# Ledger of designs, part 47: designed miniproteins, single chains, continued (2)

Each design is a single chain, and the fold is of that chain. pLDDT is the mean over its residues in the fold that is shown.

## One batch from the design tools (miniprotein)

Design m5720
Fold by ESMFold2-Fast:
Structure m5720 (fold): chain A 68 residues (1-68)
Amino acid sequence: MRLVREAERLIRQAEELFRQGKYDEAMRLLARALRLVEEAAKQGFEDEARRLRERIRRLAQKVIDAQL
């Protein structure tokens, strides 16, 4: 499933950007990944979408916490 794989790729890139301290870029990639995840859910991939949403949420929280 292309949408799921692309979302996973964006999450991995956001994780790397987070490690580099590029928080705004990481958040932009997470926002794009979330849009792909919501589209995958609409296409019937709800379980995969739920798992990816949780990964996005956890990384987004780390980005927010790191800026404080």
Scores: mean pLDDT 86

Design m5721
Fold by ESMFold2-Fast:
Structure m5721 (fold): chain A 101 residues (1-101)
Amino acid sequence: MEEKIKKAIEHVEEAILILLDNRELIEKESEEVRKLVEEAVKHAKLAKEALEKGDIESAIEHLEKAIEHLKKALELSENEEVKKVLEEAIKKVEEALEILK
């Protein structure tokens, strides 16, 4: 159980890092895309906090919301580099969800 939570946290941290490392690229996008990415990062951070407290149910809900926001951002983005960044972040959040389910 502890190993699963630790691995899920690592994947969530990787997703957050991918988005934050590419912040300047994302800031050049539309306001709508930027807001969706900001909400996704917020939900990913809340999921990490829930995992650290052992609240798996809350963590899953926040990770699902993060994926929803990132997928909407991916649909709205016209920049291929931003799309790749969003796809990598989505993959990491989905990997965290699969570990927890």
Scores: mean pLDDT 87

Design m5722
Fold by ESMFold2-Fast:
Structure m5722 (fold): chain A 96 residues (1-96)
Amino acid sequence: SETLKKLQELVEKAIDLVREMLERGEFDENKLKEIQKLFDEAKKLATESGDTDLARILSNLEKAIKEAFEKGDREELEIVLTFLEMVNALLKSELS
């Protein structure tokens, strides 16, 4: 329960940062660094809880964000946001 709440909070913070970048139309390197730290913490928690599927999903989303930044690909960043929102919804359903 506590680990799951922490995971949900980390994912929600990442969503907020991605959404802010999309709303501003800017790829912010400081926000990317913050997102990477959030993903590193979330991946560690998922791995420690034995949720290897979630850890893999988070790793793939982190890679997609990095690629979106390298290419300036707004559409790829929007796809990542959609998947993050799906992960957040799943985590919230487990907390209910």
Scores: mean pLDDT 85

Design m5723
Fold by ESMFold2-Fast:
Structure m5723 (fold): chain A 97 residues (1-97)
Amino acid sequence: SIEEKFEEYKAKKFEELAGKSEEELKKLLLEHEIEAGIHLIRYAVAKDKKDLALAYKHLTDAYLIKAYLAERKGDKEKAEEYLEKAYEYFKKYLSLQ
């Protein structure tokens, strides 16, 4: 199912984030947000769905990093909110290949 694919994707991402400092995680978050923005601008101009798919993938990664940071701070409510957003973008990413 899509839910099983998301849980596997999330688990791999969280493992990659493990051992990183808060500063390293914030830098990685910013990099994904910038890449998402670049691909959204490219899509707005050229209407290439590949850019939209890449933007959704970077947004998925950005929200997973936000969720991971929230979990580290003990903010379970924010972590759950960010995981829901990550799942929404992940579904959109998969719908575009």
Scores: mean pLDDT 91

Design m5724
Fold by ESMFold2-Fast:
Structure m5724 (fold): chain A 71 residues (1-71)
Amino acid sequence: SLNEKRLAELDALIATLEADSVQRARLLTQKGLIYRQMGDFEKAIEYFEKALAADPSNEDARRNLEELKKE
């Protein structure tokens, strides 16, 4: 599917980033958003947590994680 192709492209980009934790967090957040759109909330949470591990100040990852954990 298109989402699976986008996830594979993001994985390749993330793998090339060694020093830019802010950019890595942004790409990990995008991956989490794709999983959320697919209805895979478990993987969405996993990738938002990985994004916050890379950059604790990433507001999009934090907000999405809080929304998914509200139950």
Scores: mean pLDDT 84

Design m5725
Fold by ESMFold2-Fast:
Structure m5725 (fold): chain A 86 residues (1-86)
Amino acid sequence: SAAAALEEALARARKHIEAHAAKSEEEKKELERKLEVARLIAEAAAALAAGDLDTALAHLEKAMDLLGKSEAEKEAAREALRAAAA
């Protein structure tokens, strides 16, 4: 299943982060943030597949916030998701 594949991918990513523990804490923090973004995007995709556009948009907005995206980029992403749902 997609959920099981995502859990496996996230577990592998965490092991990779741990293996690179000697790298800067800033690099590790950025990698953890990117991993959280990937999780939120996967949850948005799952919500969209379930027909829950509002939940999908909420997860996408959280992901965009974590990425430090501009309001213009956030709106473009929201419009792309709405178009995909139509």
Scores: mean pLDDT 79

Design m5726
Fold by ESMFold2-Fast:
Structure m5726 (fold): chain A 65 residues (1-65)
Amino acid sequence: MLTAAQAADAAERAGGVRVLSAEEVGDTFRLRVEPPPGVDPERLAAGVAALVSGLSGKAAEVEAV
């Protein structure tokens, strides 16, 4: 079973982002990420959500801040 901490680690390693917070609320992961300069925040958030959802089989909600 993927934990919130493991989801955060996967997002940082594969997405090249800094994860500010990660939590699991029921069957959904919620992540707040800091995008690198020059990256589209909405596209980055969608990519991270797809990655976490694909690894866990659960929904993912990602906020770029």
Scores: mean pLDDT 79

Design m5727
Fold by ESMFold2-Fast:
Structure m5727 (fold): chain A 74 residues (1-74)
Amino acid sequence: MELIEIFKDPVKLNELLAAKTQETGSLAESLREYAEELEKAGDPEGAEELRKQAEIAEKVEKLAKEDSEKNRKL
């Protein structure tokens, strides 16, 4: 119950993700871990939303790495 309430509050969610990302080093990994916790807490819809955000974060991290190299050619 506590986790579901935290994920509905963007301020608390941001604090949790920031703390977890300091430990994991990746926003995508942190989002995936919390998605699993939400699924276990009985919120599969919230878990799916976080997994989608993790996919986006992973793609953004990959593109940022590629663009950092390619922008030097401009």
Scores: mean pLDDT 70

Design m5728
Fold by ESMFold2-Fast:
Structure m5728 (fold): chain A 80 residues (1-80)
Amino acid sequence: MEKFEAIKKFLDNYLKTMKKLLEEGKISVEDAKKNFDNFYKFTLEYAKKHFTPEEQKELESYIKNKRAEFDKYLEEIKAK
């Protein structure tokens, strides 16, 4: 339970940092997408080794929802 909450908090902080770097022009939209995809991949591999199937599904759904929110944010940045 605590490890699951730690991963959620880490992901939220990671996305806040990525948004700040994008707003400051320090990274490209393509770099941000690639970094998120790598994070997603490694987090799911970790979950397969350490979490129950139910926890894995919940984590995957959480990350997928966060990815969709981030993609919407990236489209808004492109429009400005």
Scores: mean pLDDT 78

Design m5729
Fold by ESMFold2-Fast:
Structure m5729 (fold): chain A 74 residues (1-74)
Amino acid sequence: EEEKETERNSAIVRLANLAMQDPEKAAEEAAKLGFDPETVRRIAESAALQNGLDPETAREIAERVAKLVEEKRK
């Protein structure tokens, strides 16, 4: 699990960066990697906050990405 854990953590970092650049592409990659919408929302929100966006904007980005992941999983 340690090697898989490291790969998953790397994927989380990539998704965080991608969510800031292109939420639709982030949702597509997250769905392919098997991330659930709630996990992706948390990742995107943290990424936005780390990049200096205000909490309201960070939440909007996170909710949009999570919704797109839900659509792509169905």
Scores: mean pLDDT 74

Design m5730
Fold by ESMFold2-Fast:
Structure m5730 (fold): chain A 55 residues (1-55)
Amino acid sequence: SSSQKKLIEENEKSARELREYLEENPDAPEYIKTLLEAVIGSSETLVERIRKNLE
């Protein structure tokens, strides 16, 4: 559905922006890097699950 496609786009954008933050801030505290990687992973898992449902 169009709503599922929008959710994919929003989560892909968020994951990309967080990865860009990590690349731009290599001196960020390790706990922040760990938390952001966990958030990115959750967004990527959501996208994967929605894409499988759209098959």
Scores: mean pLDDT 86

Design m5731
Fold by ESMFold2-Fast:
Structure m5731 (fold): chain A 66 residues (1-66)
Amino acid sequence: MAEELVKKAEELRDTDPVKAASLYAIAAVHYAWEGDVEKAREYTDKAAELGADREGLQATVDWVAA
């Protein structure tokens, strides 16, 4: 569930930001799948802030949400 992925990412932000970025990225894709495009965008941005590939993630989110 996307909410649980976000919770895990928040728990790992200070300890393992790389893993947190991955969890935010997965949560963004799950929110897009659920039709919550706004949250999908929000968590794509959070993942990118921690070093994830913003362009690749945004493309995946847009494709899943379409």
Scores: mean pLDDT 80

Design m5732
Fold by ESMFold2-Fast:
Structure m5732 (fold): chain A 89 residues (1-89)
Amino acid sequence: MEEELKRLEESIKTAREIGKVLQAVADALDGRVEEARKLFDGQTWLSEKARKELEELIKRAEEIQKKYPGLSPDQRAALFIRELLKEKE
């Protein structure tokens, strides 16, 4: 089915992009906000709106750190990504 194949390709592509976002969020939660920002700072394909959205993602990651201090940065990143995906369904 054409739709199924298209969904699978998008899922794989999304997984890779989620990995990049997860790494940036993890860096921010680990106190490496500068590294997280630089991950996207050199990307010419990002619009100004997309950049602001990513900056908000980093700020939300810091809020997750505040809310869940007992979790590791990777665990907080996973939780944050889950919440983000729920909002963007």
Scores: mean pLDDT 64

Design m5733
Fold by ESMFold2-Fast:
Structure m5733 (fold): chain A 69 residues (1-69)
Amino acid sequence: GATVVVTEEDRALGEEAVELSKAGKVEEAIELFREAGREWVAEHVRLSAEQGWEAKLVVVPLEPPEAAP
């Protein structure tokens, strides 16, 4: 398994990658992000798989707009 961290715009790719990871096809998941030009996501998926992390999806905002004075 591997933890997949993506932005909202890449949610669909992230969901595909999680399903591939659950099926043991982590390399296929990594290739999805490389083909989409998301090298940093592909590298994180690879590292998570090497660490044996849980197969899950984490979606983060493009910027953290939580500060409202």
Scores: mean pLDDT 74

Design m5734
Fold by ESMFold2-Fast:
Structure m5734 (fold): chain A 101 residues (1-101)
Amino acid sequence: MAPQVSVPNLTVEAGKDATVSATVTVPEGDALVRITAFKVLPDGSLEFVASKTVTVPAGTHTVSLTIKNLKAGDKYLVRATATNLKTGETASAEGVVEVKG
């Protein structure tokens, strides 16, 4: 059975760090969870910023990633993906971080 993932949307002020917390529910076995932040460029393309990978057992877990060096007008896409290590079933969710000046 596929994991379930959610990622919040955030609005943060420039000069502060943004901590994005994904909620991951794993119905059985272990899951590999990757949370990745991309900067959204003016042309709509994505630039890799940071990622974190953890393995979590069955249950509900919070996996957090901190984005530093936030500048006014920046926008970030945060994607969390969970893969069940026994079945290969994958779930993903995305949230947006907007930086206000």
Scores: mean pLDDT 86

Design m5735
Fold by ESMFold2-Fast:
Structure m5735 (fold): chain A 90 residues (1-90)
Amino acid sequence: MRPSDDEIDLALLEMQAAVLKSLAKRMTPEELREAVDFLVKQLEELSKRMSPETVKRAAEIVKDAVREAAELSGTPELGDEAVKRIEEIV
């Protein structure tokens, strides 16, 4: 059985989120802002073709990832800003 397009898009976002978390400790605040912006833009683009329920799940994955990455990088305010942007997409 092939996964649905929504499942593939979720898996892609989960993978990108995991990479962000893994690299966060080695990032400067500027690099983290760029990485977070990239992940949020990916969510926005993928959300255009996802079901509303899948968008909610994707948003939670990305919100969790950006919060954790921001905390690991010592910039929790960046996580808060990104979460607000994500909440405007969904």
Scores: mean pLDDT 80

Design m5736
Fold by ESMFold2-Fast:
Structure m5736 (fold): chain A 62 residues (1-62)
Amino acid sequence: MEEEIERIDEELKRRLAEIKKEYEEEVKKYGETKELAIKYTAEAIRAIGDATQRILEVRQAA
């Protein structure tokens, strides 16, 4: 169970790093805009939400 939660955390870290890289590439092309900040934030919130849901499912299965 704890090991499964650790794997979910590792997956979240990789996903957030990917989102950050995409954000940095778009900032390079278009500059820092509110639209890019919103896009990046929404992607990060989605990733965190998915990880949280999986952790809750692991805890309920216990």
Scores: mean pLDDT 80

Design m5737
Fold by ESMFold2-Fast:
Structure m5737 (fold): chain A 68 residues (1-68)
Amino acid sequence: SAGLEAARLIVEAGKEGKKVEVTLENGDVIRVDGNNAAQTAGAALRVIGEDPERVVVRVDGEEHVFES
C-alpha cells in the first residue's frame, strides 16, 4: 500500500538524519526533524494507520509520490 511504502522511506530517511516532510491526502503536513526516533516512528505509524491512496514524502527537498 502507499502508506506502507511511504512509512518505509520515512524510517530509512529518519535513520540517516535527513529532514522528512509528509503530505497526506487531506493536506495535513507532518514534519520530522532528522535524528528524532519518536517523531520518525509517529509519522510512519500515522501514515500506515490512515491507509492513504496517495501520500507525498519529501526528503531533503526531493519529492517522492506513493499511490496504491
Scores: mean pLDDT 80

Design m5738
Fold by ESMFold2-Fast:
Structure m5738 (fold): chain A 86 residues (1-86)
Amino acid sequence: AEAHNNLGVAYDSLGKFDEAIASYKKALELKPDFAEAHNNLGVAYDNLWKFDEAIASYKKALELKPDFAEAHDSLAHVLSLKEKLV
């Protein structure tokens, strides 16, 4: 689980968002309650302008870890972006 999450982070840092998403999904297949992987999946979707998928991923991270400050910040940011796009 952690290895696939770390691979996703590496792909994300290279701008390979589709590969990052695939790696995070693999991490979540192995560990569905992995809050950090849900948050990272949201970030990758946000980078691809897939706001609905990003929002869903951040909400899952917060369901698992309600005090996850990074996920709160990321959710607020993507909601703000979605609301500004008319």
Scores: mean pLDDT 79

Design m5739
Fold by ESMFold2-Fast:
Structure m5739 (fold): chain A 72 residues (1-72)
Amino acid sequence: SKEEKIFEIIDKTVGPLSEEQKEFFRKQLEEAKKYYKEKGLDRDALLAEARASSSSQESLEYYELIIEEIFS
């Protein structure tokens, strides 16, 4: 469900993704999950940074969903 919400935001901002583009995005998320686990990065710290740097509610929602997916 979080992945579907992420794709809905992408569709609204840059237009609809092909299935190939969606699969590429999923691979990028998997690589991000590995990277963040290996580095021991704190989810709460990343959420705080996203909230501090986001200029719009939609941008904030997008980054919060990405961070939540990375740490799921």
Scores: mean pLDDT 78

Design m5740
Fold by ESMFold2-Fast:
Structure m5740 (fold): chain A 97 residues (1-97)
Amino acid sequence: MADLRKKVQELSIKSVAYVIRAVGLELEAEMLKDTDPEKARGYYRQAAEDYRKAAELSRQTAELLKDVDPEQAKTDEEIAKRYEERAAGLEAKADSL
């Protein structure tokens, strides 16, 4: 349990860090999309990549928890799916510029 908790905590911290960076990049892209669309495209694509990394980390957490906390594992799988959907939306915004 103690080693599992440390691994889950580490993965969770990394996932949150990627999401925070992705949100910042998305906000920068929204501010620049009309004045510097090329810069905005780069920020949308980087934000999408960060959400995908967060999704992978959430799935790793779900795998670690599936036999010990199946309810939390399902929550982490749902969070990963939402991050991937958000990443796809950000790529679509980049491609539309």
Scores: mean pLDDT 88

Design m5741
Fold by ESMFold2-Fast:
Structure m5741 (fold): chain A 73 residues (1-73)
Amino acid sequence: METAVSLAVAELAREHGLTPKEATALAYGVIKGKSAEEVAEIMKKLGVDISVERAKQLLDETRRRVAELEAAA
């Protein structure tokens, strides 16, 4: 759910020192089912230099945390 995505991204941003731009692109990517390549492109358009591999890592971690939050609810 969108609330679980917002909570997961906020926690990940705190732990990994993500900028608001990275956090926003990550939340959008998870909610809209975007690929790592699409999320990396969005971040680059926002002025964030990121590799597709890093975007995939962040997406996978966010999706894992969302699943944990939804299982706990």
Scores: mean pLDDT 79

Design m5742
Fold by ESMFold2-Fast:
Order: C-alpha cells, then structure tokens, then sequence
Structure m5742 (fold): chain A 75 residues (1-75)
C-alpha cells in the first residue's frame, strides 16, 4: 500500500510538471482516498480546476467528517 501511494504521488508530481493539471488533481485525490480509506469522488478534480473554493467546500461538506476521523485513526 505505501509503495503504491508513493508511486501515485510521483505520477501526480510528474503530471503537474508536464502541465497535465487534471491528471495531477485526479492522482492527488486517489492518493488522499488511499491514505484515508475515504472514497472521494474523482469529479472533484474537474471542479478544483474550474473553482478551487467550491471544490474545497464540497470536499469539506461531503467528506470532512470521514477525513477527520481517518486522520485521527492514523495517530
């Protein structure tokens, strides 16, 4: 699992450097989902490119409690 997460992070960084922002955002959400165990809607990647504030609000509203619980569980 950790090895897969590191590989996805490297792919996200590479996509960002290549200017593929949508792919970078999708991979970043996949990493977050794998690290927390929360199934995050990949459509938020598209929203993040169009309206980052709305994407952050949707993330908090739909997944905020699950993400907070997952972060606490990692302690």
Amino acid sequence: MAERIERLRAEAARAYEEGNLLEAARLALEVLSLETGVEIDPALAELALEDPEAAMAELRERYGEQLRAAVEALR
Scores: mean pLDDT 77

Design m5743
Fold by ESMFold2-Fast:
Structure m5743 (fold): chain A 66 residues (1-66)
Amino acid sequence: MDIKELAEEIYEEVKKLLDEAFKNTESTVPKIEELIRQIAEKYGVSEETARAAVTLAMIDYALEKM
């Protein structure tokens, strides 16, 4: 699976996590690390690939909010 394709697939999960964390003024880092692990396991990709996809989704989220 391509990183861009995976990022598009997980975008809603990343968006929900960031929206919830910002609403509660909580640190996102522990939640992002857990999400990366869950995505790696669910899609059968490396944690490095999952991290890249989550990072790309986070960038897309930030651009949507601008």
Scores: mean pLDDT 78

Design m5744
Fold by ESMFold2-Fast:
Structure m5744 (fold): chain A 80 residues (1-80)
Amino acid sequence: SRTLDLIDEAIEALRNKASEEKLSELIAKLQFSSYTSRDTTESSFLNRTAQVVLDGVESGDWDKAIEQLEKIKEELEKKL
């Protein structure tokens, strides 16, 4: 699923210590995907993912952000 792929992209970006520029582009992509989704569940998961990435960038606690994204991924996989 596109939503699951975007969550995986977010986890990979944080694990690989991607640049703040790339993370900002990813946040924008996640927010846009959330806004354009007609599925309220997918929209909610994409928005939550974007917020976790944004918080991780702002706080610098990338390990916590990765842990939270893995949990979001597991929650979504159980609904698919």
Scores: mean pLDDT 83

Design m5745
Fold by ESMFold2-Fast:
Structure m5745 (fold): chain A 58 residues (1-58)
Amino acid sequence: SMREIVEKALEYVEKAKKSGKFLSKEEQEVVREALKVTDPESPAYKELLEQLKKNEEK
């Protein structure tokens, strides 16, 4: 479901922040999928997008 994808993506982002590590390729795909179904003005969208950008900047 759309909710499950968003919740899973947020879990990956939180784990990455706590461990100081980047998202894996598979985790990045889940985050991109979550962005498609999340309100662009929501705090959740901004958190997902920021983590994805940090992961791509390396």
Scores: mean pLDDT 78

Design m5746
Fold by ESMFold2-Fast:
Structure m5746 (fold): chain A 72 residues (1-72)
Amino acid sequence: MKISEGEVLLSLGRMYIALGKLLKSKGDNKGAIESYKRAIELYEEAARADPSLREEAERNIREAEELIKEIE
């Protein structure tokens, strides 16, 4: 199985979403928002590195944007 740079970036983005959810659960809303924004950056990089991941990255970006709105 060949793991692309895009797949690695997508996985890192998912890790930042998990971190953001953890920080929100502890009341660190600022840290949660910063983690979600970092996830969005990584998903955008993933889509550029591997265009086949574009649709998945776009769905994950929308999820992260909604998570930010829940705090703001």
Scores: mean pLDDT 85

Design m5747
Fold by ESMFold2-Fast:
Structure m5747 (fold): chain A 68 residues (1-68)
Amino acid sequence: SETERLVRQARGLLDWVRSHMDSLSASDLQDAKFSLETYRRQLEGVDPELARELDELIEEIDQRIKEL
């Protein structure tokens, strides 16, 4: 289903970003943040737990960008 695909894609990006956080440039982090924010909006009402996990990662990315 479209929902299952959306969840899989969002989780895949989340896991990938977490695995590469320390090696990503500010530009890469900004691009990743934009994609994660898009997935978070789409998952609101679909998978609230995953949406919350995406919000946590978005906050972590914002903090990381401020250090760069």
Scores: mean pLDDT 86

Design m5748
Fold by ESMFold2-Fast:
Parts: sequence; C-alpha cells; structure tokens
Structure m5748 (fold): chain A 68 residues (1-68)
Amino acid sequence: MEEEAKKAIELAEETAKRAEELGLPDLARQAREIAKNIREAAEKGDKEKLKKEIELAYSLQRLVDALA
C-alpha cells in the first residue's frame, strides 16, 4: 500500500510536468490535486479513497500520454 501510494504520487507529479509542457494547465492542476489526495488518504488510513485516487492517477497519465 505505502509503496503503491509513493509510486502513484510520483506518477501524478510526472504527469503534471508533462501536462504543463503540453500547454494543458488544467490537467497539470488536476494531477497535483490527485497527488495531494493520495498523501492525505494515506495519512488518514482511508484505504478506499487511496485506491480510488491511485486509479485516477493512472487514468490521468493515460489521458495526458494520449494527448502528447
């Protein structure tokens, strides 16, 4: 769980940088919010929210990659 959360946070932060490079600031903001939500869910022990936010991180990464 903790390792999966760290990976997803790194992925979301990388997705934010890529979105900024592509001129997609709204997607960059969304990616950073997902990273923040993953951290908060992990700190609170909210396993269901953590899984949902991790899934959103991977979904957003696929969307940004498709727009590149």
Scores: mean pLDDT 84

Design m5749
Fold by ESMFold2-Fast:
Structure m5749 (fold): chain A 120 residues (1-120)
Amino acid sequence: LTPEQARALAEALGRVEEVLGKVLEAAELAAQGRYEEAQRLAEEAIEEARRLREEAEATIADPGVRDKVVALAEMAEELARRVLEAARQKDEEEARRLAEQAREAAAVVEAERRAYEAAA
C-alpha cells in the first residue's frame, strides 16, 4: 500500500466503524425491547451505509481500495437490515446475536483502520 492508499482506507474504515457503531446501538436497543428506537437507528444506518458505498464507487479510483470499502459498506448495510427486521418482529434473541456480530465487525474494522493509520 502507498501512504495515500493507506490514508484513504483509514478514512473510509472510520466511516464504516461509525455505521457499525450505530448498528450495534440499534441491536442493543432491540434486545432491550426498545423496538421503535431500534428501527429508527437501523434505518439511519442502512442509509449511511448505502451512501458510503455509493461515494466509494464514485470517488475511489484504486480498484482494490474501492472494492474493500464497498464490501465493508455492504456488510454494514446487511447487518443494519437484519437489525431492522429483528426489531420489527420483536425478536430480542436475534437482536442479541446481531449485537455480538456488529461488535465483532466493529472491532475488526477498528484494528484494520489503526493499521492503515500507522502505514500512512
Scores: mean pLDDT 89

Design m5750
Fold by ESMFold2-Fast:
Structure m5750 (fold): chain A 136 residues (1-136)
Amino acid sequence: KEKEEQKAADELKALGKQYTDYLTKANENLLNAAKLLREAKENPENREKLLQEALDYGITALSQLSVADTLKKQAEELYEKYKDSPLVKEAFEEFEKKEKEQKDKIEELYKDPEMAKLADEVLAAAQEELRRLASE
């Protein structure tokens, strides 16, 4: 009984680490994409190349955000299954703490409204390109 709860808590901790890693990479790729999009607006000679690089970073960030969302759902399912376990509750609270820490980092990185707008533009363009590729 306690061994199953400990295993679930350990799995939640592993999911939390993977979630943090994927969100960190997604945020870094999104920031790079936003910077490249800004440079493309300022540098007409290199615009096409910079826009393509921004799109590539944006697509990578979207993929990483999708994996993070899946990991979060897996963590929530483990918590619901073992919600009466103090060990699993503590592991899930640590997961929520890591999510808050990543949200705080995103807010700090995108405190500039112009950078936030550029990040949103990149994500929208990446989503449209992925839909276009999926429809063949």
Scores: mean pLDDT 85

Design m5751
Fold by ESMFold2-Fast:
Structure m5751 (fold): chain A 113 residues (1-113)
Amino acid sequence: MPSLLEQAIEKLREAIRLLEEMKRRVAAGELTEEEARATVRRVADLVHEALELASKVLSPEQVAELERLALEVMRHLGAALRALRAGDREAAIAHLEEAIRLLEKMIELIKEA
């Protein structure tokens, strides 16, 4: 049975998969605003669930760093949605790529704990 930290990592990996798909669909011009918001909500849920699992095992200092990274992920996702509304696909893709990079950093911090 996977550990709590392994479960947290799998939730973050699912979030990355959703954002990679979102990035591809943005590049193709195929993503609706409703679908974009639904994807961001699902990613937020996965990140929150991962933090809840990690907080049961990790130190308060490690949890604080993960919470800081999670907040930065959510800021980039909000910026991506605003860029999509403005028709700025390049800015939206750049913000999605930064969110993915931050999620990968969260996974590495959990793996090193």
Scores: mean pLDDT 90

Design m5752
Fold by ESMFold2-Fast:
Structure m5752 (fold): chain A 68 residues (1-68)
Amino acid sequence: SMEEVKEKIEEIVKEAEEDESLSPEEKLTRAMERIKELIDESGLSEEEKEEVEKYALQLLGKMARKLL
């Protein structure tokens, strides 16, 4: 479901933020790559994919502001 995908996006962002081995830029890149893969494999409709992608961009933007 869209809710399960959003929860997984939140988990991906949190794991990237907490990975002390990565630079700020590497954290963003890794989170973006994992999120794209998740959305592509999700089986969601195009409309649902657009909504979860928008949600992901909001979370990534918040992470970027904290790290960069």
Scores: mean pLDDT 83

Design m5753
Fold by ESMFold2-Fast:
Structure m5753 (fold): chain A 61 residues (1-61)
Amino acid sequence: TDEAVADAAVTHLRRLAEQHGPELARKALPGVVESLRQVGMSDETVARLEARARALIDELA
């Protein structure tokens, strides 16, 4: 499901931020968002994913 893919993407960005620093995750986020839009994920699901990822990265910064 789109939600399962979104959860996997957020988990990936969290691990990236925890292991390599929040700046690397912040740089990766736009590419992840664009890729998910290109494969047909809904704008609402992408927006929720982006908000979740940004909040998580900011907490780890």
Scores: mean pLDDT 82

Design m5754
Fold by ESMFold2-Fast:
Structure m5754 (fold): chain A 115 residues (1-115)
Amino acid sequence: SHMEEKLLEDIKEVLKKKGVPEEYIEPLAELFFDFLKQLGFEYREGFAEEVLNLLFDPSNESFDKKFKEALQELIEAIKAGDAAAAEKAIAEIEKLLGIKFNEAKKQKLLDALKA
């Protein structure tokens, strides 16, 4: 849908601002898109950017510290091109939230990191 396309665009923009390398932006954005959908997130203009900025804000105590640390580890692994570290960080996020990322989207990101 148009709103889903806008959410994906907002996610990509936030990842660019966080310094994710261009080659990993699309697979990582698709992974976060599926994550937000699993949480029952309803798209509203600008909310994806606000939610993602809150997740990456270390001062915001409304999110679990371990979750923020795992998310930071994922971003650092991606910046380093470290597929094994990225996979470990994804597994930690899944465990902390009690969810599973989409396997195909996760594999797309990991394959991009291995290339």
Scores: mean pLDDT 74

